# Designed miniproteins, single chains: the designs that were tried, part 25

Each design is a single chain, and the fold is of that chain. pLDDT is the mean over its residues in the fold that is shown.

## One batch from the design tools (miniprotein)

Design m843
Fold by ESMFold2-Fast:
Structure m843 (fold): chain A 84 residues (1-84)
Amino acid sequence: ALAEAQARVVAAVRALRAAIAADESLSPEQKERALALLDEAEARARAGDFEGAIELVREAMEIVGRPEEGKVVANWIREVAAAA
């Protein structure tokens, strides 16, 4: 349960990181800041710190101007963590 939840959240954070890295509409500064936060979110998810991962994902998505997408991802992480 916990290991499965960690793997799912890590995969989702990695997918989000890849999408942001590939987004040509974002400035280099926005990418650098957001990707650093998502790398930390992945580390928190691997440690089972889902609340820390949620906060970092939300902050990264605010930096790239997509706060509503950040809320959707945060809510999904909460559901995955609650099921663990």
Scores: mean pLDDT 87

Design m844
Fold by ESMFold2-Fast:
Structure m844 (fold): chain A 88 residues (1-88)
Amino acid sequence: SEKIEEAAKRAAEKVMEFFEKAAKDGKDLKVTPESAQKMLRETIKKELTKLSGGVEPSDKEIEEAMEIFKKIRKEEAIKKAKELLAAA
């Protein structure tokens, strides 16, 4: 679904911005796997709700968006590494 892909992309951008800003601010992020997964799920649910005109997404839609999010994060990490290597 285009809606699920869009929600995953928005969640990826927001999570990346959050960590980038925290790194610049020198904040020690005590992130556990549980807290990271909760933050991800909440972000995806919020973005899917916006794209659905305020209708809460199903658990299956959230799970699908989480899988797409993981792929996007991996691709973004690879892209940033390639850009850094190209600049050297």
Scores: mean pLDDT 75

Design m845
Fold by ESMFold2-Fast:
Structure m845 (fold): chain A 109 residues (1-109)
Amino acid sequence: MDPVVEKIFKLLDELAKETDPAKKLEIAKEIKKLIENNKFSVKDLKKFADKLFELYDKETDPEVKLAIAEALKTVGMRMLEVSEDRKDILYGIGVVLRAIGLELDLELA
């Protein structure tokens, strides 16, 4: 397994277990940064999206939710860059649009 992929899954697990909102925010920002700065397969990007959506749904802190939504948008954008199959492109579009919807819900609340 790619060391960066392994690091992201470890950070996702850490984010799921963390209780301090400030530490959660740092972890979410690090996940986003790693996704922005590295190359991934569509399969790994889909797994990151699934975990981030689960984490968003369980989160109560608005600032942490926003950081997770921003990471989700980044994952969707990376899917669009690397996807060659129409189905995977449409999936990536769906992730981006859903993430934007989550960001808008937080801004309008």
Scores: mean pLDDT 86

Design m846
Fold by ESMFold2-Fast:
Structure m846 (fold): chain A 75 residues (1-75)
Amino acid sequence: SELDKKAFQALDKDGDGKITREEFIEALQKGAGLSEEEAQEIFDKVDKDGDGVLTFEEYEEALVLVGELLTEKIK
């Protein structure tokens, strides 16, 4: 989505097409109200390469997991 791309680009301060673990965790804590532990769990599930950064595709996968977790919190 256009909004997801803009959000990713805002987090990608270096313009290298990747966001760091720290930037991702902070974004989920501030934007989605997740705990640091919950944000770390989501990051670890999508960071299959273990390099500590997310591509845009991995970021989109992470947003799906965030949506599922938020749905469980509302129930």
Scores: mean pLDDT 76

Design m847
Fold by ESMFold2-Fast:
Structure m847 (fold): chain A 83 residues (1-83)
Amino acid sequence: SLSTGEKYLLLVAEEVGGVKTMAELQALKPSEINEWIAKLSADLEKRIKVLERLREIALQEGDQATAENIEKEIEEVKKKMLG
């Protein structure tokens, strides 16, 4: 029932902010969510792990277009790690 975007935010919140529930996520201000995304962006290894998990979920749900978009983002992050 969660969108791919909501699943991404939940995974980011769990990895960076320690949030475990959708109720906690929905209580957050947009500025807090943006701060957590920024922290994940600084940790490229954690960002890749979150994106790989999201790609797996998209493939399991049959959303090939979303999975392909996530794969492109993984490639961009990996390029930053190598350069």
Scores: mean pLDDT 71

Design m848
Fold by ESMFold2-Fast:
Structure m848 (fold): chain A 67 residues (1-67)
Amino acid sequence: DTLSLAVKIVEAELERHPLLKEIIEKFLKEPYDDADLEAAAAEIREREGLDVTAANIKGTLEVLKSK
Protein backbone atom coordinates (compact mmCIF):
# COMPACT_ATOMS: atom_id res chain seq x y z
CA ASP A 1 0.00 0.00 0.00
CA THR A 2 1.64 3.21 -1.25
CA LEU A 3 -0.07 5.38 1.37
CA SER A 4 1.07 3.17 4.27
CA LEU A 5 4.64 3.29 2.93
CA ALA A 6 4.47 7.09 2.63
CA VAL A 7 3.33 7.38 6.27
CA LYS A 8 6.21 5.15 7.48
CA ILE A 9 8.77 7.13 5.46
CA VAL A 10 7.45 10.43 6.87
CA GLU A 11 7.51 9.10 10.46
CA ALA A 12 11.12 7.91 10.04
CA GLU A 13 12.17 11.30 8.61
CA LEU A 14 10.54 13.20 11.51
CA GLU A 15 12.64 11.25 14.04
CA ARG A 16 15.79 12.74 12.45
CA HIS A 17 14.59 16.36 12.82
CA PRO A 18 13.23 17.24 16.29
CA LEU A 19 12.12 20.81 15.45
CA LEU A 20 10.28 19.64 12.32
CA LYS A 21 8.66 16.84 14.38
CA GLU A 22 7.52 19.33 17.07
CA ILE A 23 6.04 21.69 14.44
CA ILE A 24 4.24 18.84 12.63
CA GLU A 25 2.79 17.54 15.93
CA LYS A 26 1.59 21.07 16.78
CA PHE A 27 -0.13 21.53 13.38
CA LEU A 28 -1.80 18.11 13.66
CA LYS A 29 -3.46 19.39 16.89
CA GLU A 30 -4.06 23.08 16.06
CA PRO A 31 -5.48 25.05 13.09
CA TYR A 32 -2.93 26.67 10.78
CA ASP A 33 -2.87 28.97 7.75
CA ASP A 34 -0.36 29.58 4.94
CA ALA A 35 1.47 32.25 6.98
CA ASP A 36 1.98 29.74 9.82
CA LEU A 37 3.42 27.21 7.35
CA GLU A 38 5.79 29.81 5.82
CA ALA A 39 7.00 30.91 9.28
CA ALA A 40 7.54 27.28 10.34
CA ALA A 41 9.48 26.49 7.13
CA ALA A 42 11.73 29.54 7.67
CA GLU A 43 12.42 28.53 11.30
CA ILE A 44 13.30 24.94 10.30
CA ARG A 45 15.63 26.16 7.51
CA GLU A 46 17.45 28.51 9.92
CA ARG A 47 17.69 26.21 12.95
CA GLU A 48 17.99 22.68 11.45
CA GLY A 49 19.51 23.59 8.05
CA LEU A 50 16.81 21.69 6.15
CA ASP A 51 15.71 22.94 2.70
CA VAL A 52 12.06 22.61 3.70
CA THR A 53 9.18 24.67 2.23
CA ALA A 54 5.66 25.47 3.44
CA ALA A 55 4.40 23.07 0.74
CA ASN A 56 6.60 20.27 2.16
CA ILE A 57 5.14 20.81 5.66
CA LYS A 58 1.57 20.84 4.29
CA GLY A 59 2.20 17.64 2.30
CA THR A 60 3.65 15.95 5.40
CA LEU A 61 0.56 16.94 7.43
CA GLU A 62 -1.82 15.55 4.77
CA VAL A 63 0.07 12.21 4.65
CA LEU A 64 -0.03 11.88 8.46
CA LYS A 65 -3.74 12.88 8.66
CA SER A 66 -4.58 10.08 6.19
CA LYS A 67 -3.53 7.32 8.62
Scores: mean pLDDT 76

Design m849
Fold by ESMFold2-Fast:
Structure m849 (fold): chain A 65 residues (1-65)
Amino acid sequence: SSMVAARVEKIKKLKEEWIKRIQDSANYFMSKADEETREKVKVVTKEQIAAIERLADEGIAVLQS
């Protein structure tokens, strides 16, 4: 349905905006951090992005079921 398509597009847009905010914040923080902290931030950021992608994919799958 058109309503389902609109919800899917909204989830995709929110996912992209949220990931961008996380990346921007992580990049800013890393610019001020020491080497050890930068490496830890990279790992945490990657995990956070993967979790958001999974959440969005699961939401879309439920809507398209």
Scores: mean pLDDT 88

Design m850
Fold by ESMFold2-Fast:
Structure m850 (fold): chain A 100 residues (1-100)
Amino acid sequence: MKYKLTPEGKALLKRLGIDSDEVTLEELGKAFVEQLLKDGAIEYDEETGKYRIVSEAARRWFRRRGFPDEMTLEELEKALAEYFLDELIRGGGIDLSKVE
């Protein structure tokens, strides 16, 4: 499913490297994981195959939302995509009249 971005949503997602008029949940989750990696908020653990939440601010953010301190890439992308889609909808970043 593709979500059409409002100008506000497009401006927000452009900061994450998404320069498009529409976004999928998979693209949204991937972009946020890439941003957290660049910010040093998460690290990949080769022994477990999971991403560790290492920044104090990120750990508090995830803990408040019931997420563990370690997740697989798929779990992390899904969790971030679902959360940030809800925030974009609440903030007027998604054009709900144009959801496919």
Scores: mean pLDDT 76

Design m851
Fold by ESMFold2-Fast:
Structure m851 (fold): chain A 74 residues (1-74)
Amino acid sequence: MSVVEYAEEKMKEVEKWVKENPNASEEEVIQKIQEVGKEVVELMKKKNASEEEIREAERVLLRGYLRIMEEVRK
């Protein structure tokens, strides 16, 4: 699994968790997203990811964050 695919899959898991837990606080959601970010960074280091792969993974994390936070703030 690539770093980008891992980031996409983990962010989808957070989105699913938010939908299943509508009473979750914004703080809990942010904590889960931060945990995903840490896992993605560790995977980048372990795989010696390219600059392009790093940028793509960061883009996935940012888009996921924005989408999830819109859902939480409803």
Scores: mean pLDDT 83

Design m852
Fold by ESMFold2-Fast:
Structure m852 (fold): chain A 74 residues (1-74)
Amino acid sequence: SAADELIEEFLSRLSPDTTEAVRLFFELLERLHKEFSEEEVERAVQRLIARLSERFPELARGFAAYFARELAER
């Protein structure tokens, strides 16, 4: 899917630099929200976090916590 292509692009650009990874994550979220429904974004982010946890478990936990908090505030 188009969302999976954006996820693969994000993962291919990741480096050990946490600051850059956070910046890329927010750019990805902005693109996803522009092109997909809220439910599709939620599913895409869950898939991203699952894949990210294999290489960058701490970063994956941070992103999961952020996204869960955003959903709870709605």
Scores: mean pLDDT 78

Design m853
Fold by ESMFold2-Fast:
Structure m853 (fold): chain A 73 residues (1-73)
Amino acid sequence: SADEEIKAELDEAIAAAEAALAAGDTVRAQQHISLVENIVNFIKTVKATEELQKAAEEAEKRAAEIRAQIDAL
C-alpha cells in the first residue's frame, strides 16, 4: 500500500541519516533528515491516515534526535 511505501521511505531515510552521522558525514546526514522533515510535513498537510500520522510522529521524534546530535558537533 502507499502507507507501507511511505513508512518504508521514512525508515530508510532515518537509517541513512544515522549511518551518515556515524561515518562523520554531517552534510549527508542533514540531507536525509531534511527528506524526513519534508515527508512528515506532507503527511501533516494532507491529513493522512491515522497509521501514517503515527509513523510521521515517530519519524519526527527520531529526526529531531539526529538533528540535535548534528547541532552538538
Scores: mean pLDDT 83

Design m854
Fold by ESMFold2-Fast:
Structure m854 (fold): chain A 62 residues (1-62)
Amino acid sequence: SLEEMERQIEELLEEHRRQHAAMVEEAATASPQEQRQLAIEMFVQMADTVDRIMQLKLEAKA
C-alpha cells in the first residue's frame, strides 16, 4: 500500500541519515585521502538509498 511504502521510505531515509552522520564524524579526524574514500562511500550509500526508494515507488504504481 502507499502508506506502507511511505513508512518504508521514511525508515530508509532515517537509516541513511544515521549512517551519513557517522561517516561525517569519521571524516573529521581523517586524512585527505581517507576523507576522499569516505566521500565516495557516502555517495555510493546515497545512490543505493535513492535506488531503493525509486524501486518502492515503481512497485506501488504498478
Scores: mean pLDDT 82

Design m855
Fold by ESMFold2-Fast:
Structure m855 (fold): chain A 67 residues (1-67)
Amino acid sequence: EEAELQKKIEELKKKYGLSDREYAVLYMLVKGYSDDFIAAALDISRATVERLKKRIEEKIGKDPREI
């Protein structure tokens, strides 16, 4: 399951041109981590997580949590 999820997110990164940071945020969101946890884990602000979430949504055309 983990390997399949990783592969799916990597395919989305390649297909939609996600940055390394967007990829990291998408992966953690799909795993069910909170925005606060993601911000702490990546050493970025909560506002940056929100911005990256929005960019991912714009690139893939749907909510990242629904992947």
Scores: mean pLDDT 78

Design m856
Fold by ESMFold2-Fast:
Structure m856 (fold): chain A 104 residues (1-104)
Amino acid sequence: SMEEKRKELLKKIEEIFAEYEKKIKEAYEKGDIKKLEEERKKLVEKLEELAEEFPEFKELILKLREVLEKLLEAGIKVLKGEPAPADAPELLKKAEELYEEIKA
């Protein structure tokens, strides 16, 4: 059923977020730009794999992937001494909205 697929998808998204949030936070706190770029690539690849596994949610997963990639790129720019992108708060809100749309 769609409900069972949604539940499995949400569990996998939560597992991905838990793993990558920890790794990204640790890399960011250390100023490890190379590690952040590596973890960004892995997160993108995991979300693309998830979109292929859940074709019914593919559009939402790929939108979430795009927003999360932009947020991580923004964080990397800040660590490089570049100004934070003005749209970063809007991107964070969009990521939260996409997650709630998948959850609903």
Scores: mean pLDDT 83

Design m857
Fold by ESMFold2-Fast:
Structure m857 (fold): chain A 107 residues (1-107)
Amino acid sequence: EAYRRLLEATRRIREILASLTPEQADKVAADIEEKLRAHPAVTSARARVDPETGRIEVVATPKDGATPLELTRAIVEATRDAIGKYKPEFKEEVDRAAREILEALEG
């Protein structure tokens, strides 16, 4: 059931990202990169959002001693915050989806 919740939450985020204009998608990607580079678990990051498919691609380099879970949490939180900034009407839904993703990965 946790895996199903993870897939459903990921699908919701993808649907929201697919509703972005190309310009909004570029801003979301840039905001994710900036937030990740400021995160204590991350050394460098690159992000891209495809508004045609709702696909998000993030490449992040962890700092020494950072766990995969810390890196994943940082990516999910940066994505949540960036979408909420440029699509505030979906903020509550994105916050819920991010929580469900993190809960599924930690539990």
Scores: mean pLDDT 81

Design m858
Fold by ESMFold2-Fast:
Structure m858 (fold): chain A 67 residues (1-67)
Amino acid sequence: SAAAQIAAIEAKRQEEIEKVTKEHQEKVKANPNASYIELFLLMAESSEKMIEIRKKAREEKAAILAA
């Protein structure tokens, strides 16, 4: 069903976001002496990846709804 396909897309989106969050946490832990600017850049990088993940999920859901 379309509902099952949408649920699968949302599950994959959540998994990918969790992966980005974990990678961000690992990078922060790897650099305990990071400057405020360095932390901002790491946040910006992770934020951009999350935006891309959300965009892909939105496009995939739109394709299901259009079918």
Scores: mean pLDDT 86

Design m859
Fold by ESMFold2-Fast:
Structure m859 (fold): chain A 70 residues (1-70)
Amino acid sequence: SSAALAGAMVNLGQQIAKTQGPDKAIKVLTDTLVFYGVPKDVARRIAKLAVTDPQKALRQTIQVLEELDK
């Protein structure tokens, strides 16, 4: 489901931020979102949110992935 995938992505971003720093987390999460069809500017915004506000990042990731499934 989009919710499960979004949760996994945001959790991965949080883990990378703690172990390898926020810049690496933003890069990996941006690339992952782009792979799933999210535009790069939107992906980068969500990736930054995953570091600072994971709950907002989760909500926005769910919404964007559901829009792509239409």
Scores: mean pLDDT 86

Design m860
Fold by ESMFold2-Fast:
Structure m860 (fold): chain A 99 residues (1-99)
Amino acid sequence: EEIDRLVEAFKSDDPEKRDEAYRELARRIVSLPKEVQARVAAILGNLKAFFEALAGVLDEESLYRLLKEHDPTPEQVRAALLFLEGKPIPSSLDLPLPP
């Protein structure tokens, strides 16, 4: 239910509703250990957030801005929230690191 609520906010055409969704997602992620922050950033397709998380410099305002610059798809947001609940995520959204 809460996953559906946040995913629906990312589908909204209302810029204010989307802005609140970016901030809620950023707040949830920055409370996590840096390795988990990096994994979630990768699921969201945000490589800059991934590297900032690994460097230990990612904060709520930085992540909020990065999410706005590289707007995650509703599918990516759902996958990230499922990962945070310990549920399986699509393999196509796994960490896109070179071999």
Scores: mean pLDDT 74

Design m861
Fold by ESMFold2-Fast:
Structure m861 (fold): chain A 80 residues (1-80)
Amino acid sequence: ALTPEEFLKILEEVRKKARELGLSPETIAVIDEEIEYVKENPDEDFETVVARLIKRAREVDPKEAFTVARILHDEIDKAI
């Protein structure tokens, strides 16, 4: 199972890759807010955080949310 520290590293890598791909500042802000939330709430289920991140990203930009979901999936698969 992922530790909170391992999950934070995944979110940081998602943020880095999203920025490298040129995703909007608004989408990056959603990722940043979820990183801060995980730092303050380490006991929350990672599946809940992932679902919320993707939902919020879709509300900003559905196309960019698809890219964020793909990066998240790839980084989680590498960590498991």
Scores: mean pLDDT 86

Design m862
Fold by ESMFold2-Fast:
Structure m862 (fold): chain A 106 residues (1-106)
Amino acid sequence: AEAAREAGLRGYEAGKKAVEEAKTPVQKTAGLSAYGGGLAALTGVDTVGSKLTDKQAQDLRDAGDSAYAGGKLALEAKTIEQAIGGALSGIGGGVQAELVAGVPAG
């Protein structure tokens, strides 16, 4: 559970920093996606809480790690392709976190 929370927080912080340091609209969008993904992973941990299974904890950790990778890519993006990669990683993390929490993605 702790590792999943730390991964989600890391994704949230990386996404937030990417939004703050964004110099183009594409970089800002990628940062927002990573920020949302990290926040979704954190919300998943908080929602399930003390009832987290090992599988759910691992899936939320993976979601947070995906959001972190997205935020890092958004921060370092030199091309549109890199920024899109960051956005997709953030979105993927958010979807995974929602599935673990039992909330449909949409």
Scores: mean pLDDT 67

Design m863
Fold by ESMFold2-Fast:
Structure m863 (fold): chain A 68 residues (1-68)
Amino acid sequence: MIELSEEDLKKIAEEAGITPEQAKRIANIVAELLKQGRLDVEEIARRAGVTPEQARKVIEKLAELGKI
């Protein structure tokens, strides 16, 4: 499970143009898919209710913060 502080979630949400709740949802989906040895941006976007571009930005920020 990817643990993010409230401040991390706000920063990621602002950069991706989504809500902090959506950012948390994306982070949880990314953590689950990584455990399965796969990462599908389109699947993440569909499950979180965001665009693939927004999902990609969240993934980039998670990598930048050393969470993935």
Scores: mean pLDDT 79

Design m864
Fold by ESMFold2-Fast:
Structure m864 (fold): chain A 69 residues (1-69)
Amino acid sequence: VPSEEERQQIIDDALASIKDRLSDKELEAVRLYLTYGYPLGQIARLTGISVSSVSRAVRIFGDALADKA
């Protein structure tokens, strides 16, 4: 079982690995999804990007996180 510090490092590494693949708004969408669990449509309205872009950004993060695990 990873420690809290190890879990945070894995998340930080996953986010760092995708920062060049996502726009600032897409990164904000991922942060809103992780922090608050908002529906994708609400995140799209808050960030000003499409629901498809929000969905893609969240999937890219999930794939990056799996690659670090």
Scores: mean pLDDT 76

Design m865
Fold by ESMFold2-Fast:
Structure m865 (fold): chain A 61 residues (1-61)
Amino acid sequence: HMEKVREEAIALVKQRFPDLPEEEIRRAVDEAMKEGYTTPEEIASAAIARLTGERVAAWRA
């Protein structure tokens, strides 16, 4: 069941971005899971890349 994988990925992303709202972290994790990633590490990596890209775009704006 993917629910445990999702929670593990959220925990990994939260360790990398402790100051981010949990809602943003959950959104990024959910988007990575929709892209077909199935392991917590793959999902966390994709979510971290997405969140990093969003922050860079916001800084440039």
Scores: mean pLDDT 75

Design m866
Fold by ESMFold2-Fast:
Structure m866 (fold): chain A 76 residues (1-76)
Amino acid sequence: ALARVEELAKRFEELAKQAKAAGNEEVAKKAQQAADSLRQGLERLKTLPPDEAERLARLLAGVAERELERLEEEFA
């Protein structure tokens, strides 16, 4: 699940770049903030025991996936 959180952070970063290129500063800002938060969360997870990191990473990935879908819909 740690790899999934990293993939989601990258997808938020990609969305931020696309939104900025399209002139949608609001979506670009929200996507970049989400990416930064996920990157920070990943650093925290690396300090935890593997089992706890995996469990929390699954929860974080689920929340991030729903937020990414909403932001992609707002951008479309």
Scores: mean pLDDT 83

Design m867
Fold by ESMFold2-Fast:
Structure m867 (fold): chain A 78 residues (1-78)
Amino acid sequence: DGLVIVGVGVVVPIEKAEEAKKAAEKVAEENKDKIVDYEISVTPISETEALVGARIVARTKEEAEEVAEAIKKAVEEV
């Protein structure tokens, strides 16, 4: 009856930040039918590192966590 929000973030080398963002967005789009909404962000944290963050909104905790974990793995594989 409520919505669940799960956040995940991965620190990546800044030169890989755009590739990692695209990987995260691809996974979120492929799982769009399991979730209500998503937001992917890139925040530079130093000259060499960026935080790639994802916020997943779903009807169930299980669906939100499944999609968040899939995004985390895709970003880590970049």
Scores: mean pLDDT 86

Design m868
Fold by ESMFold2-Fast:
Structure m868 (fold): chain A 79 residues (1-79)
Amino acid sequence: MTPEELRAEVDETLANGKKAAEELASGNKQAAIDLVAYEMRLVAIEEEARLQGHDDVTAYARKALEEFRKAAKEAEKKA
């Protein structure tokens, strides 16, 4: 996967993950399963970028993962 493709997957996964966090915060407890799946996907993208030596994409994925974890934690407090 190219650096551009990895960045696109980070962006899509983070956007979908934030939507799942909003659903959980609104009372949709099933969205908790989606949050786990999206976190695992962001971790996998970060690992792939690191293994391929794409340091900039690795940092980008780590920031997205941190942002996602913060959103998920806030959503879990409301659920």
Scores: mean pLDDT 83

Design m869
Fold by ESMFold2-Fast:
Structure m869 (fold): chain A 111 residues (1-111)
Amino acid sequence: SAKELAHRSVVLTTSGGILASAGDFDLAIELYEEAIRLAKEANDDLGVGTAELLLGRVYYKQGNLDEAIKHYEEAIKHFQKAVERNPDDKLAQENLEKAQKELKKVKEEKE
């Protein structure tokens, strides 16, 4: 079910976040990529955006600014869709703002 896929995506992003905090970026990336796949199958724009945002942060921390920008832009796209679907979704609005601020910072560092 879509709800089960969305739930599995959240579990993977949570696990990936723990691994990223421990410095295990390669495994965190694998978990976030699987989370994106599951969230897309669930048509869960908030879930896709969240996993893309977390991927952008990992690539930024690794110094891969081009990959970070790509994933932040995908996160923004999906968060915009989530906000359009539910304008009262405070989490989607806050994550959209975070992704926009982080993208701006990364682009300024690349210049």
Scores: mean pLDDT 90

Design m870
Fold by ESMFold2-Fast:
Structure m870 (fold): chain A 88 residues (1-88)
Amino acid sequence: SPDNSTKVTLYFDDRGVGVEPLGNSVGPFSRTEASPDGLYVEVTLTRISPEQSSEGVIRVTLPDGTEVEIRVTGLPGQSFEEITYKTP
């Protein structure tokens, strides 16, 4: 349900470089979408229940081959932390 998901936005650079992210998650389900201009990637994580603590790891590959791992955690009764990362 919507109450069991959160979005994480990853910002790359301001040059509009095309990005093809390779998303992978452990635990919660994830969905990865790149913006049309390549300036950011939006990842959606889902957990089973808001009463349970949960953890997910997202792996994103940048155009220069650099890989970034992002860890997202949620406490019982709370949504996952909304995270925004800016890359060089």
Scores: mean pLDDT 45

Design m871
Fold by ESMFold2-Fast:
Structure m871 (fold): chain A 73 residues (1-73)
Amino acid sequence: MSEQQGRQHIQQARDALAAGDLDGAREHVLQALRLLGPDHPTALELLAEVAERQGDTERAAELRARAEAAMAA
């Protein structure tokens, strides 16, 4: 099921972030967005955290705004 696979990728992204693997975390978040939808709030929040840790604070703010909009819809 795509939802279960997406949830697995969310968990793998969290594990990668905890390990400091930003590239791995990004890859898993992108797979979760493919499986759960492009505006999935949890996946967008994780992608924002990856961007922030890479020093891209503007991208992180954009991604968080998209997550908030998706939750409000």
Scores: mean pLDDT 84

Design m872
Fold by ESMFold2-Fast:
Structure m872 (fold): chain A 96 residues (1-96)
Amino acid sequence: SVDEKVEKFLEYLENLVAFFKEHFPELYAEVKEIVDRIKELLEKMSDEQKAEFLERFSRLRAEVASRTPADASLREQAELYLALLKEVLREAERLL
């Protein structure tokens, strides 16, 4: 269901926020701002827009995962996650 997919997506965002807070506190404020904006836009979406957005997110996440080395450093992971969050925000803005 859309609600279950939204719940899993929000869990994913909170895990990313926690990752940056622990390992890259200098990036925490920027990441939190992007995540909070994504959440705000998501709340304004209809169920149909949420479904479309989550499908786009799934594709972007899969692309980033395919490009991430198994032995990627925490810094390399952080750069990929931040880039992913910025793309996810752009896709949310495009749907509204």
Scores: mean pLDDT 89

Design m873
Fold by ESMFold2-Fast:
Structure m873 (fold): chain A 60 residues (1-60)
Amino acid sequence: MEKEKEVKEKLQTEAELSDEQADDIIDHVGAENIDDEFIKTLAKVVAHGREASAELAALR
């Protein structure tokens, strides 16, 4: 129970995910399988994806 809340909070803080996105990831992956390394990697992917996606979408 506590682990799910902690993981959700870390996903929102580190990867800047919405409540819905965090719940979706937890539902698919499972809070027990989400480690700090996973969250760090996801945060990098999301941050890099935001920049690349915005530039790519603008260019098309």
Scores: mean pLDDT 72

Design m874
Fold by ESMFold2-Fast:
Structure m874 (fold): chain A 64 residues (1-64)
Amino acid sequence: SKEELDLLLSKSREDKVRFVARYLMEEFGLSKEEAEKIAREVVEEHPEADRGELVSEARKLAEK
């Protein structure tokens, strides 16, 4: 159903946010709050991107 699809997409998006935030914390030493902020911005701008693309975009923001 559409409701099931919407829930799956929301879960996928949140999983991507958690993955990117964890990467930023481990690689750049960012706080959880900073990493989650960047991760959410990247996922919102690139909702269909895979994890590799999201990591690449997040790195650009973390280096600023």
Scores: mean pLDDT 79

Design m875
Fold by ESMFold2-Fast:
Structure m875 (fold): chain A 83 residues (1-83)
Amino acid sequence: VTVTWSTTEEPKAGETFTLTVTNDSDNTVTIEPITLADGSTVVEEIADAATLAPGESASLTAKVVSEATGVTDLASGAVTITP
């Protein structure tokens, strides 16, 4: 599974950026929306949990909810993916 970020700079409070999750595995995976601790950054919920078949991709929107949080707070490992 590969996660790619759309941001080139640290987003500011109230700004959004997109991450793309690609399932390059042989298994179906489910993407779960997450919230990082204590108001620093939120990955906005998709309307339904995304289930990706092998080779499929989904886009998630992340929003900075505090005064300043670096994109590094949303490393690829911060997105929960359940096979």
Scores: mean pLDDT 56

Design m876
Fold by ESMFold2-Fast:
Structure m876 (fold): chain A 66 residues (1-66)
Amino acid sequence: MSREEVYRVIDEAVERGLISEELGRRIKEAIDREDLETLNRLGTLAAILGADELARAIGEYAQSLK
């Protein structure tokens, strides 16, 4: 999954009210930094919040960085 695809999924989750704009910004920052540890934590949080598509996108992107 590309960085642009993950950004789109983040923006969609924010627009749908599944996550806050602040959380969306934190996820984008973690992607920009390739911070796998933070991405794993934020992906788990997205899943807990019911943003299943976002959680999957974060996981697939993080896997692509290995």
Scores: mean pLDDT 84

Design m877
Fold by ESMFold2-Fast:
Structure m877 (fold): chain A 82 residues (1-82)
Amino acid sequence: KELEELIEELKKKVEAGEISTEEAFKELLKFKFPEASDEEIEAVIEFHRNASEEQKKLLEERVKEGLESEEQALKAIAEIAK
């Protein structure tokens, strides 16, 4: 429903061991970017897997900041992924 509710739910599931952090991240991306292709979402996940911890934090911050609009958020992810 709301982003903050989804984030709390995903955190709880990860802490409980019901889903992986990667799976939670994928669900978050699908929720905020419903028009994004599976390939685009997988590219972001692959970047997250191979990126340094600092780069991962930057991606998370950019996604959070860009989540006010679908187009802006997708552009922010594309900018970081390059």
Scores: mean pLDDT 63

Design m878
Fold by ESMFold2-Fast:
Structure m878 (fold): chain A 81 residues (1-81)
Amino acid sequence: SMTDEIIAEVEKIFKELEEGKISEDEALKRIAELAKRAKTPEEAQRLADFARELAAKSKNPKTKAVAETAYTLFALQAQEL
């Protein structure tokens, strides 16, 4: 599904962030672009929930901060749809 494809891209972004390949700003820029791909409030909310779970499970402070912001971005997209 499109949601599963977006989740896979989010996971790749966080992997690159943890490996130091991209900055927090670059990660958030890419996540904001992915949020625009959500076409329904339900899809956007599922992405928000995924980001929230990632923030809860991560022990990396950068990953936690970006995931918490990603939750907010996906949740805002759900409200705009």
Scores: mean pLDDT 84

